Designed miniproteins, single chains, continued (3). Designs and how they scored, part 99

Each design is a single chain, and the fold is of that chain. pLDDT is the mean over its residues in the fold that is shown.

## One batch from the design tools (miniprotein)

Design m11444
Fold by ESMFold2-Fast:
Structure m11444 (fold): chain A 62 residues (1-62)
Amino acid sequence: SDRLAALSGKLLEEHKRQRERLEQRQQQLIAQHPDDPEGIRQQIEKELQQYTDELRKRLLAA
């Protein structure tokens, strides 16, 4: 019983950390390439969406 709760908690914290890292990387990339902020946002958003989808599938399977 505790295993599923521990896994879901860890996966949620991992997702939060990854989101924060991607947000910071997005800001840094936009600062380095201010002429294409939209392209950078789309790239980061797609990566986060794929990561979120994978984590959700793992959580539902656990």
Scores: mean pLDDT 77

Design m11445
Fold by ESMFold2-Fast:
Structure m11445 (fold): chain A 83 residues (1-83)
Amino acid sequence: SKELQEKIEKGIEALFKELDVDGDGVITKEELREWLESVDPERKLTDEEIDAAMKTLDLDGDGVVTREELRKVFTEAANRNLS
């Protein structure tokens, strides 16, 4: 839906504003991993869960995460929950 797409876009924009300090439109997997670990310092995600997320986000295998890759992942996750 349009509402779902807007939520995905807002999430991506917020994430990149926080992590894309260089303004190059990409986030390294290391930066994303560190951010994921920092948002829950008391309840750490397992290494397996983080690795699975990183594998899913790096669709092009270029070692960086783009807005397009995050959009695809969030859209697919939303479709799985509604289908």
Scores: mean pLDDT 65

Design m11446
Fold by ESMFold2-Fast:
Structure m11446 (fold): chain A 113 residues (1-113)
Amino acid sequence: SKLEEKLEEALKKAGLDFKKEETELGTLYTVEVNGKIYRILLIPAEAEEKLRSLSEKELREHFFGIDFIILDEGITDEEIKNLLKEIVESNPLRENGGVYTEDQIEEVIELIK
């Protein structure tokens, strides 16, 4: 997808290797930087309806251990965006995690470098 291409290009420009895997809610990228492992989940616009169908408990289970979420611009549900932000930011092991948009990919790269 365009979102995947943008993230992969940004990672390659930064000299960062990554592992890529498909998940139910999007594509997961695992990046290791100076011995730290970061998990970045890209959520495509098509996943918004699935996200709305999940309970808060199911969302917390799906996003367990995710450091960064990058949302496609087609995701417009502000309640879902706020809940995902709360879930990711509540990770006690990752104070710098969060929810980002496609235009903020370079900011995510800067946070993990």
Scores: mean pLDDT 82

Design m11447
Fold by ESMFold2-Fast:
Structure m11447 (fold): chain A 60 residues (1-60)
Amino acid sequence: MELTAESGERVVRAGRAATSPAEGAAVAHEGKWTAENAQTEEAREGGLEGYRLGEEAAKR
């Protein structure tokens, strides 16, 4: 996918919206995958932020 920056933004949005530990864990997994497979720096940064937000939600 050439719109990997949009993928990063989507993961960050999902991380902020996560209301349960299960949702947080899913977002953390997707964020990590997005960061590792990012084709742009923006997508990588979004993936890392989504991973962080997802981990925080998973600990609630």
Scores: mean pLDDT 74

Design m11448
Fold by ESMFold2-Fast:
Structure m11448 (fold): chain A 93 residues (1-93)
Amino acid sequence: MTVEELVKKAQEAILNKDYEAFAKYFGEIVLKLIDEGKFDEAKRAVLGAIKVFEQYNPEAAKILREALEKMDTASREEAKKLFEETYQKVLEV
């Protein structure tokens, strides 16, 4: 599945208020971009998710914003681990 296909599925999940599906597709997008070495695109995907969560789950948006700041100084491996930890925290709130 392409990043473009995942983005469309994530947008559809938001319209259906299926935040579990949105979180899944968002997670797949970010991890795929990190694995492909598209680190700036991965950070932009996180920024996009922050805008969505600001409307529906402000605590999740805060968690993602803090992770985005840490990603600016992280290696690819560190960024992946930070995002995995961040994703788990988002699911907890």
Scores: mean pLDDT 77

Design m11449
Fold by ESMFold2-Fast:
Structure m11449 (fold): chain A 73 residues (1-73)
Amino acid sequence: SREEEMVRILREDTEQFLALFERGEVSLEEVEQTIALLEGLREKVREEFPLLARELEEAIARLRAALARARAA
């Protein structure tokens, strides 16, 4: 389905973005901007695409955790 494909793409994109951040190729500001964008998208798709909304919430949690670790170092 369209939602299942979007979930797969989001998972792949999130893993790649985190890998780039771990390598120092993405700034803290870019992570914050990405979190804000994903939060906005989650609110918009919540009713129509519940599986995608859940995956967005997981992606946001992972990015927030990575950001918190980087700020604590």
Scores: mean pLDDT 88

Design m11450
Fold by ESMFold2-Fast:
Structure m11450 (fold): chain A 74 residues (1-74)
Amino acid sequence: SQELVDLRERFVAGEVSREEFERFLRKQVERILKESEERDPSAPQSEVERHRRGLETVARRFLEEAERRRRALE
């Protein structure tokens, strides 16, 4: 989302803390999972957990890339 991109740029610029960025990423994971459950409320818990793990992996890689960019600018 644009909000995620904007927050990443602010993090790279040193305008937000790692803790704030991690909190935002966790909120995005929960939002996506909620939207997915609203589209398919009958999805089994195992499928929801698999989706959660996938989103958490993407969020972790996104944070790692942002940290690399911030370090490169120092």
Scores: mean pLDDT 81

Design m11451
Fold by ESMFold2-Fast:
Structure m11451 (fold): chain A 65 residues (1-65)
Amino acid sequence: SLEELAREVVEEARRRAPEAAARHPDETLFRWALKILETLRKLGVPEERLKPLATELLVRELQAS
């Protein structure tokens, strides 16, 4: 499910950008990851690419915010 992928994306983002991720509540990170995944799926990104691409986008957003 997208919810399971969103949890995995959040876990990976915390590993890659722990300080930036710590500035946000868990629920905020989860909803952010879910929104990215929903958007990518709507744009036709293949299922196998959803997690790695969403993770990279979330990490970039965390570091920019």
Scores: mean pLDDT 87

Design m11452
Fold by ESMFold2-Fast:
Structure m11452 (fold): chain A 94 residues (1-94)
Amino acid sequence: MDAAVDALVAGLSKQSDEKLDEMIEKLEKEIEELRKKLKETKDEKERKVLELAIEAGRHLIEALRAIKAGDLETAREHLRRAAELYEEAKKIYE
């Protein structure tokens, strides 16, 4: 079992709905910034990293929404996928 993901879900579940909404809004703004960078970027490796970062950000937003809904299993799955996407991005530059 992934103890790190379980601990993160437990910690986030203790946050207020207002705090979770604030985190979601910040992530949505970050994704918009990454989308703007993707439009300006012509380097193939950089584009792949930005695409993976955007997808990971979407999974983080869905995880926070699932926590607000009390769906901790869905939250864990989205957090795990976000972590996998982050690892894939790291491998592009070694």
Scores: mean pLDDT 83

Design m11453
Fold by ESMFold2-Fast:
Structure m11453 (fold): chain A 65 residues (1-65)
Amino acid sequence: SAEQERHLEELRKSIEIADEITKMIKAGESQEEIEKKSAELMLEYLKEFGKLTEAQEKQIKKFLS
């Protein structure tokens, strides 16, 4: 179903994000750069799949700015 396909796409995207973060760690990137990139990737993921309320999005943006 479309719902199951969406859940699989969400899982696939989360794995891609984890892989990208792991590559940065292996490359010896700073903790600050890793945390910044992780936050950016997580925010985009949550926005893409409608996982954020307006209040949650505003709160996360405060931490990223």
Scores: mean pLDDT 79

Design m11454
Fold by ESMFold2-Fast:
Structure m11454 (fold): chain A 109 residues (1-109)
Amino acid sequence: SSEELREKVLELKKEIEKEKDPEKLKELVEEVTELGLKALELGDRETVKLALEALDTAAEKAAELKDVEVLEKVREGAMKILRASEDKEIILRAIGLILRVIGILFDLE
């Protein structure tokens, strides 16, 4: 199922890149977060990294749309992955994403 998880995360990342509807973008963020957490349980580090990359793409899209709710969903997803992870690289990537989202939220004020 690791290959199936990775393919689904890649699919969702491409969907996020093209999405303009904030409500659909929130749903995609939640789905990517759930798949990232499943990948953590399976020890699939590469799929977790890919899920964090998809969340980072969602933060970029949310910044373009000036959508605070989507940005908060990305922050929540990254925090869930951070709290569930014991891997130093995944922890640092999740922290980096959280800090990026905080910076975007300050710029939108």
Scores: mean pLDDT 89

Design m11455
Fold by ESMFold2-Fast:
Structure m11455 (fold): chain A 97 residues (1-97)
Amino acid sequence: SKRREELILQIEINLALIRMILGVLKIELRNAEKKNDKELAEKLKEAIERIEELAEQADELLRRAREEGNVEEALAESERLLEEALEILKEIDEYIK
């Protein structure tokens, strides 16, 4: 249905946003390593690992939404995963500043 396609698109957007956050942190990690900032590099590695797990969960939710049809539950869970990724980003940003 059109409604199902719209909900799946929202899950895809949430996954894309999580992956975008991950990409930004990986750039910050390379910068920290080039500057030999070992403490910041370790904090960024921990944040990256946590967000990689969230991205994997979001990818699995998207697969299940497409195959199994529990789209509304999958959307709500993908929104929760994005909120966790944003909180991790906020935590690391406070360490940098």
Scores: mean pLDDT 88

Design m11456
Fold by ESMFold2-Fast:
Structure m11456 (fold): chain A 118 residues (1-118)
Amino acid sequence: AREHYDLGMQAYNNGDYASAVRHFSEAIRLLEAEDPDSLETARALFFLGSALASLGDYAKAVALFVRASQIVLKSGDLDDLLATLIYLSSLIATEPQLNTPEIRQMIDDIQAAIEARE
């Protein structure tokens, strides 16, 4: 899992989004076999979504961001929730095609979870 995650990050940072998709997909397959609700799985899902968005596949990216955010809501602490809120807010501000009702709902749910944990 980690080796594929690291290779995915290297490909992503080099602008090779197709290779990043392949490596993150394999990392997620391995991570889900261990713990589908882990923050490591959520992190890999966020990067897979970002790589797909960079390739213009916004619909798949949205589905992955929603899934990753649901894991953070279930398994994350206050710092994880805050980091995810900042990430999603920056994402929809930068890429209008990702500013969907589903992503806005995740932002609202994360904000409510932060308030409930304070």
Scores: mean pLDDT 84

Design m11457
Fold by ESMFold2-Fast:
Order: sequence, then C-alpha cells, then structure tokens
Structure m11457 (fold): chain A 75 residues (1-75)
Amino acid sequence: MSIGDITNNYDNISSTYNTISSTMTGIMNNMDNNKDDPNSYTHYTNDFNNVMSSMIPIIHNGSDTSNSIIDVINS
C-alpha cells in the first residue's frame, strides 16, 4: 500500500465516518423512540451491529471490503 492509497482510503473513511456519526444520532433517536417495539429495535440494532462488525475486517483486509459495505450504506 502506497502513501497515496492510504490518503485516499483515509478520505473515504473520514467522509463515511462523518456520515455514520450523523446517521448514528438519527438511528439512536429512532431506536429510543421504538425501544418498546422489539421488531423496530431489533432491525436498527442488527443494522448497527452489521456496520460495526464490518469495520473490523476492512481495517485488516483492505478497501475492497470497505467499498462493498460502506458504499451500500452511503448510496
């Protein structure tokens, strides 16, 4: 991996992180509003966990996994 590759990946991750940070506030508000509805709460929690779990492999295995998962979320 070159310094240019690292910089480009950082820009994408930082942009995605900003979006996730803003989106998580909205998700948490929705989860809090729907915490008494197990179906809605489970849905948001599962999506949240899937995003979080996917972040670990992208750090290790590189940008292909990052693009396939993060692009879907940001499309």
Scores: mean pLDDT 60

Design m11458
Fold by ESMFold2-Fast:
Structure m11458 (fold): chain A 103 residues (1-103)
Amino acid sequence: DPNADISEEEAREAVRLAEEYAAQGNYAKMSGYLLLAGMSGDLVLRAEVFLIIAKSDLASGNYKDAIENAEKALRLGEESGTEEGKKLAEEARKLIEEAKAKL
């Protein structure tokens, strides 16, 4: 099942580990933890996952993929209706502008 649910706490820990591995340039482990976090039904956590992927794409020069993933983060963040989702949406908008400037 491509959408096996995990707990919000497990998804949050997976996001934290993904960010740590991204900072180390270990994108294989980052991707594994992001996949795990993406199994969460929480819109804010899913927005955070796509934003981390978009930041990684931007850092790697994959500007088109960075825009596409940031647009997904933006939509999920806005759909959440939460203050945290709004912050993620604002970060995603900024990333889209930065990536477009590099195309």
Scores: mean pLDDT 80

Design m11459
Fold by ESMFold2-Fast:
Structure m11459 (fold): chain A 70 residues (1-70)
Amino acid sequence: MSLAELIAALPEIAKKALASFLGIDESQLTPETLKKLGAERIRLVADLLRKNGEEEAAERLYQLADKIEE
């Protein structure tokens, strides 16, 4: 799966949390933007989602962060 496809397949809660945390619109969630912001910041959002019981959404963001580091 491409990075763009992985982003498109994120649960809505993950997309909203990531966009809000990074201070950007959901339309700006592109491979280029996320690579520039870095995997570490994405993992912080994943940790927050996991704390709120959103385990599936958190797991998808951890996978996204790992893909960005490839």
Scores: mean pLDDT 80

Design m11460
Fold by ESMFold2-Fast:
Structure m11460 (fold): chain A 75 residues (1-75)
Amino acid sequence: SMAEELLKKVEEAGKEAVAAGRDAETAEQAIAKLREITKEASEKVPELAEEINKLGEEYIQKATVARLATLARRA
């Protein structure tokens, strides 16, 4: 279904953002792209907007933690 395809797209973008979180230059762009994909998906499938937004926010948090951990290693 389209909902399953959109959820998979958010999950894939989230995994890329977490991976990019360990590279300071690409992390912000990857997180921004994840936010945009999450917003588009929630607008296209309003019935699942809460679940889509929750999934997106979980990945944003994971990506942010990965970035902070990388920065802390330089202290």
Scores: mean pLDDT 77

Design m11461
Fold by ESMFold2-Fast:
Structure m11461 (fold): chain A 87 residues (1-87)
Amino acid sequence: MLVAVPLDEAMRRALEEVAKEAGIPVENISVAFHYLDTLEKIDGRPVAVVVVSVLVGNKIYYGTVRLPETEGAELVRAAVEYAVERA
C-alpha cells in the first residue's frame, strides 16, 4: 500500500534549495512523496518512494526513486537531484 505524505516545511525547503542550485524555477518541479507499506526494505529500513517531475522548456523529465526511510528533507533532496541531473 502507498501512503501519501504531504511535504512539510523542511521538505519544501530542500526542494527550493536544490531548484536554486540547479537554476530551475521551483514551480517547474513537482514532488509526490509516498511510503511503501510493504515487506520491501533497503538496509533494513522501510522503503520511501519519491516521484519527481521537472519541466525544462517544453520537456518533462521524471524519475521514481526508492530510498531507505530517512529524514524527509534528505529523501526529497536526493530524489530532486536525481531528476534534475536527467533534465
Scores: mean pLDDT 67

Design m11462
Fold by ESMFold2-Fast:
Order: sequence, then structure tokens, then C-alpha cells
Structure m11462 (fold): chain A 75 residues (1-75)
Amino acid sequence: MEDPLIQKAKELLEEGKKAFEEGNYLEASILYGVALLVLAVTIVLTEDPKIREQARKLAEEITENEEKAMEKLKE
């Protein structure tokens, strides 16, 4: 069963990807940052190792997207 915080982080990731596709790199970066904060809180608070592992993997994906958005902002 999917954790509500993991689901929210996935929604923020999709919103960030949409902003990135529209050329709104700053908005994408902010959305990815909020998603990472949600997942960091989830990892610290959860006692379920399966939820912790799901959150960690999702955080890795979001971090890769955040790096791409930050690269665009440097250009």
C-alpha cells in the first residue's frame, strides 16, 4: 500500500516535470526541492523499511531531475 507522503512527493515530481517541459526551470527546481523535503521527513519518521526504501529511490530520481533544472538555471 502506498504511503500518502510518497504519493504527494510523486505528485510534486510530476508537477515539476511539467514545469520543466514548459521552460519554467525555477518553478521545477522549487517543486523538486519541496518533494525532496517531504521524502526526507518520510525517511526519518517511518519505521517501515519498505516505505523507507521506496522514499530513498524516489528521492534519487527527484535529485537527478533537480540537477537538470539547476543546470538550466546556470545557462
Scores: mean pLDDT 84

Design m11463
Fold by ESMFold2-Fast:
Formats: sequence, C-alpha cells, structure tokens
Structure m11463 (fold): chain A 67 residues (1-67)
Amino acid sequence: SSLGEKLKEILESRGLKEVDRGDIVEILTNELGLPGGVAVGIADSLELKYGPVVTPEQVYDFLSKYG
C-alpha cells in the first residue's frame, strides 16, 4: 500500500499520465531504493497484467492488492 502510494505520487508529480517498464524500474530503484531484482519483478508483473504502458492508478491498484 505505502509503496503504491509513493510510486503513484512520484509519477503524478512528474506529470506522467502513462509509464513504461523502464520508468517503473528507474523510480523503484533510484527514487525508492528497491533492489534491482525486486523492481524488475514488480515492473514485469505490471506489464503482464496491463501491457507495456500503465497508468499511476493501475500501479497503485496493483501494489495495494499484490505488493
């Protein structure tokens, strides 16, 4: 929940309406300090569920239910 909230806030603060896998990995590792393997796992799971581009709301919903 808190991870999803922080990631959503960062995406919205950057004015990003949609983000790709690379954006998610960068934010999780560089801004939130997650290990690369964890960040890649989250990004891959989001891509599998929503496709190659996701919204901040989709990231929040996913991490609130599964993270």
Scores: mean pLDDT 82

Design m11464
Fold by ESMFold2-Fast:
Structure m11464 (fold): chain A 97 residues (1-97)
Amino acid sequence: GSPGQEAAAQGIAGVANSHPLITAEAKGNTVTLTSDGSEKGIAALRAAAEEANKVPGAKAELEGDTLTIELADSEEGTRGGLEAAAAVAGGLSEGLA
């Protein structure tokens, strides 16, 4: 990915890592979020996936306790990075309610 997409992915990972049940890492234009395996952690990832998938240029796929978010290799993916970070933050918060 471009430096802008990598910075956006790192931003998403930073937001997710601030959540007590979630560990996230960014690699290139991809962010992987892993829950603690609890029902609350998995629900938080599901909510984050639904919100991230609403952002143009971001695609989220949830498998078990792991959520993968990929930013498109385009200007849309770069512009969507900040929106995806906010979407992930909102989804994670809703999943804990």
Scores: mean pLDDT 77

Design m11465
Fold by ESMFold2-Fast:
Structure m11465 (fold): chain A 83 residues (1-83)
Amino acid sequence: MMEEIRAHVREANAALKQGDFATAIAHLRRALDLLEAEHPGTVAALRKVLDAAEASTSREAQEARLTSVLLALGSIAGVDVEL
């Protein structure tokens, strides 16, 4: 399970660096789904940030919110995030 979460975090990081926000959002949502049983409160909070990122009309605001979710998940999963 943690290896699958780490894989999704790495794929989200790569997608975000390429400007592929749709792919980044998909991988972050999958990582949150896998994490939910063990960390329901953290997942609920991060889902709100991810939903705000998806609804963002500003590219800069969307990148900042996606980066916040990515950093939080990277910290939980033990993945070094590249910005």
Scores: mean pLDDT 86

Design m11466
Fold by ESMFold2-Fast:
Structure m11466 (fold): chain A 81 residues (1-81)
Amino acid sequence: SAEELRREAERVAREALEAFADDPELQRKVEEMLEVILELIDEGRLEEARGYIAAMRQAIEERDATLLDILARRLVQDARR
């Protein structure tokens, strides 16, 4: 459901903020990504939102700041379509 997906997005974003606590710029990008993911959910674009949540989780698991940066840039670009 949309509510379950919102809770998952917020949980994953919180984990990302904790994982990258030493990088204020990356934390700002995580916050921006969460806002856009929540907008996708509100628009009914649930599959796209789910994809970005899964990708963010992968970046956290791999502790890959470069992957997270790439994802943030792609998400902002996709949201402006």
Scores: mean pLDDT 79

Design m11467
Fold by ESMFold2-Fast:
Structure m11467 (fold): chain A 77 residues (1-77)
Amino acid sequence: MVSLADLLESLSDDKGKEVGGLMIKGHRAAMSNDVIGLAEVARKLMELGFSKEQVRDFLLASGASKEQVEEALKLAE
């Protein structure tokens, strides 16, 4: 299985910087309980080719709760 870490290491420098920015945005949204902001991060990650499961792992890694992640993914669809 391709881990999130393996995926990040395989990205171009430009895409890696974009994903890094999304991690910071996701962390801030999680800390402020901004589910809409988390949904925007999820949508952008899917546009970059991440699967729904990889996006779930990414949002959890950014500090979001399971409930915030599930609500954000529902809004992102």
Scores: mean pLDDT 77

Design m11468
Fold by ESMFold2-Fast:
Structure m11468 (fold): chain A 68 residues (1-68)
Amino acid sequence: SIEDEVIEAARAFVAENRDASPEEFRLALTRFLSKQKEYLEKVKGASEDEVHQLIAKAVATIAALRAA
């Protein structure tokens, strides 16, 4: 599912940026979210509402993994 793809991308993002400084992580996160929005809109044809919900889920997943 699209949701599973987003969650897996978020997990991979956290793993790739595990050793990043707070500043490096912030910049990487900004780029990651921009690319995810573009992917969902242009490749998956997701609606604006679906993109918003999926990006929110990605952010929540990243926050949860970083807090653990």
Scores: mean pLDDT 84

Design m11469
Fold by ESMFold2-Fast:
Structure m11469 (fold): chain A 67 residues (1-67)
Amino acid sequence: SASAREALREAIEAIERGDLERAQRYLVRAVLEGSPEEQAAAREAGKALHAGDLERAIRYLEEGLRA
């Protein structure tokens, strides 16, 4: 959905600013409102954020936006 795609874009921006709390809120929205591909991207990005791998999180979200 447009809402889920916007959430993925906003999550990337939040991660780049170091606002991980904001990023997590957008990932939740993408999981609730996204396509299966967008949901998978948001879940994998969330796992990467929990592991402290911000670059991997951004890559997963960028892949979700290309799907």
Scores: mean pLDDT 87

Design m11470
Fold by ESMFold2-Fast:
Structure m11470 (fold): chain A 60 residues (1-60)
Amino acid sequence: SPIDQLTQRFNQRASQVTSRSQYDQVIDSMRRSTVSMGMSRTQQSQVISSTSMSGIRSMR
């Protein structure tokens, strides 16, 4: 699905971040994409949380 494709793409990008600045850029980009797709706030929160965990893990 388009949501799954978006989530995979951003999870891959998030897994490569090495700084807070890069992380914030990825999350902001994802937020803009989810809004553009017409996702609800709940759906946005769910997919962003998944990507956030990938980014946080990458920065460790």
Scores: mean pLDDT 79

Design m11471
Fold by ESMFold2-Fast:
Structure m11471 (fold): chain A 101 residues (1-101)
Amino acid sequence: MDEQLLEEAKRTFEELVNAILKGDEEKAREYAQKFKDLLERLSPEAQEEVLRYFDRLVLKTMIEIMLTKSEEERIKSLKLINYADEAVAEGVAAKQARLAA
């Protein structure tokens, strides 16, 4: 059951990363929101697996941005990464609040 949500979350994050690399702000926000919603639906164990996968993919994406993009494009991409990081933090916080209540 969690396996399907886990795979959908991984796929959604890959789409988010591609939007960030392309500088597509509208698509990046759309996929970040979808990813947040999926993350809130995952079990705590599945969230840990997803976050471990994303940590590696984010690092690779940041390296590509820093090495291959112009200064203007890097600024845009880094802002979108920050937005995605905030969405992930909100999803985790919402899950923790529900477990503590």
Scores: mean pLDDT 70

Design m11472
Fold by ESMFold2-Fast:
Structure m11472 (fold): chain A 74 residues (1-74)
Amino acid sequence: MLGEKLLEEIKKKLKAFDEGAKKYPEQKKTFEEAKKKIEDIYRKISTSNSLSAEEKLELLKEIDKIYEEAKKKA
């Protein structure tokens, strides 16, 4: 429920990186590296049945940090 909205926002961020790589080819590597890191964290959240709510929240914060840092570099 609440988690579904957060996962949809993560998908939007990944889509924004795809669009950024198409629009700014010189920044493609930066967007691809950030996308891969976010996808790896998203996979951990989606596949782990042992992560606590606090651990999931911390991983979501890492996704936001990676996204903001990639936008600053691009």
Scores: mean pLDDT 72

Design m11473
Fold by ESMFold2-Fast:
Structure m11473 (fold): chain A 57 residues (1-57)
Amino acid sequence: MYDREELNKLLSPLLESVALDLKPDEADKLISEIVDLINKGASLEEIKKFLEEKLKK
């Protein structure tokens, strides 16, 4: 299982870029979805793909 601290460091820049376009409530929902994926044992790659889809231009 991947290190949660390392995962948070990798996700922080992506979350910041999403938060630039999102209102606080929307950002909270995205964070909750990521936390749910981590809790379900999702891989780092799966979480990255999820964020990439949300950030897609």
Scores: mean pLDDT 66

Design m11474
Fold by ESMFold2-Fast:
Structure m11474 (fold): chain A 84 residues (1-84)
Amino acid sequence: AAEEALAIGAEVLRASGLPEEVVELAVEASRAELEGRSEEAARLGEEAAALLKAAGWQAAPREVVQAAIDAYRERAQAAAEALE
């Protein structure tokens, strides 16, 4: 269920034109967050945000990845509820 939500989220990020390196970091950050490794998730999120900023995206550090993590969490929650 959570892995399915992460996969869907990754496709959304890819469809948005994000570099693959950023997508991979966002997936890893989301996985770490779901596993309760919030400090690691924050670090990976900062790395992803820094790469996005370097590529010309104007998002603040961790805000884009935090929004992605929140969206994945909401999607995973909805999927889990639908499977009950």
Scores: mean pLDDT 66

Design m11475
Fold by ESMFold2-Fast:
Structure m11475 (fold): chain A 96 residues (1-96)
Amino acid sequence: MASEEEKKEAKELMKRAKKLMDEINKLLAENPDAPLSLKRQMTIMMAVLTVVMSSVYLALTNDGISPEERRKILANNREMIEWVEEELEKIKKQLE
């Protein structure tokens, strides 16, 4: 069973992923003529965020996962969110 601290971290990660998904959707809507390469990159980032949401949910709901493995899953998903945040800032600069 996930601890209250792990549930809080998971909620933070899911909130961050949702915010990034909303920002990507807004950028795609506001930049219809953006280069195909940037649109593909944003699509890949959306796919990553979808996997993050699913992985975080599984980490919280699967009683077969050890506390150590749950910690690793949350840490790995945090790194993926941070990667998307960094890449999205680079895309924003290219669209200026």
Scores: mean pLDDT 85

Design m11476
Fold by ESMFold2-Fast:
Structure m11476 (fold): chain A 74 residues (1-74)
Amino acid sequence: SARDQMIAAMEAAVEKALEYLRNGGSEKEALDMIRKVVADLKQAARLLGDEAAIEAVDRLEPEAIERVREAAEK
């Protein structure tokens, strides 16, 4: 489903941001990566008219941001 694809894309985005931090990237740039993916996924979900997909991205966004922030502090 579109919702499941959005969830998978969010997890992939978090993994990529965490890898970016491990390679010496900045917290700001890692967070910008997450925000860009969130914006792109919300736009795609709106074009599909899938409100459950939008809700899934909205729910996962604060968790993704927190995971990146916690990793950057270590």
Scores: mean pLDDT 85

Design m11477
Fold by ESMFold2-Fast:
Structure m11477 (fold): chain A 67 residues (1-67)
Amino acid sequence: SIVPPSIHRMNELGLTHKEVADRLGVSQKTISQLVRDEEKGEPVDLSNPKVRELYERYVELLQELSV
């Protein structure tokens, strides 16, 4: 199962929502939405291919930056 990426990882790396958004080629609002969904403990809607692709890229980016 894919789990939401931890906002703690972004904070540990000192990344802003804008910096993550710029690296993923999406709007800052999209990243802020993903962060809010993680804080609520809501599951990511993986039935939407666009959401799934964005989420997989976000997880990969945070994993790369955590190494």
Scores: mean pLDDT 66

Design m11478
Fold by ESMFold2-Fast:
Structure m11478 (fold): chain A 69 residues (1-69)
Amino acid sequence: SPVDQVQYHLDLARQYSDQGDFDTGYQHVDQAQQILDQNRDSMSSDQYFRLDVDIGVVYLDIAVKKVFP
């Protein structure tokens, strides 16, 4: 499902970020955002909101780790 695809890319973003590969981490966050935006009409508003928040949280986590290594 699109929900599972967004979650999959967020999991990869975290894994690459944990390895210090922030650029690949950001690429997976971008992919998750693209999937979310393309599938908005197939999701409940609750599902969309939760995934949008999760994308923001992962993005911020990577940004903090990159700036404060």
Scores: mean pLDDT 87

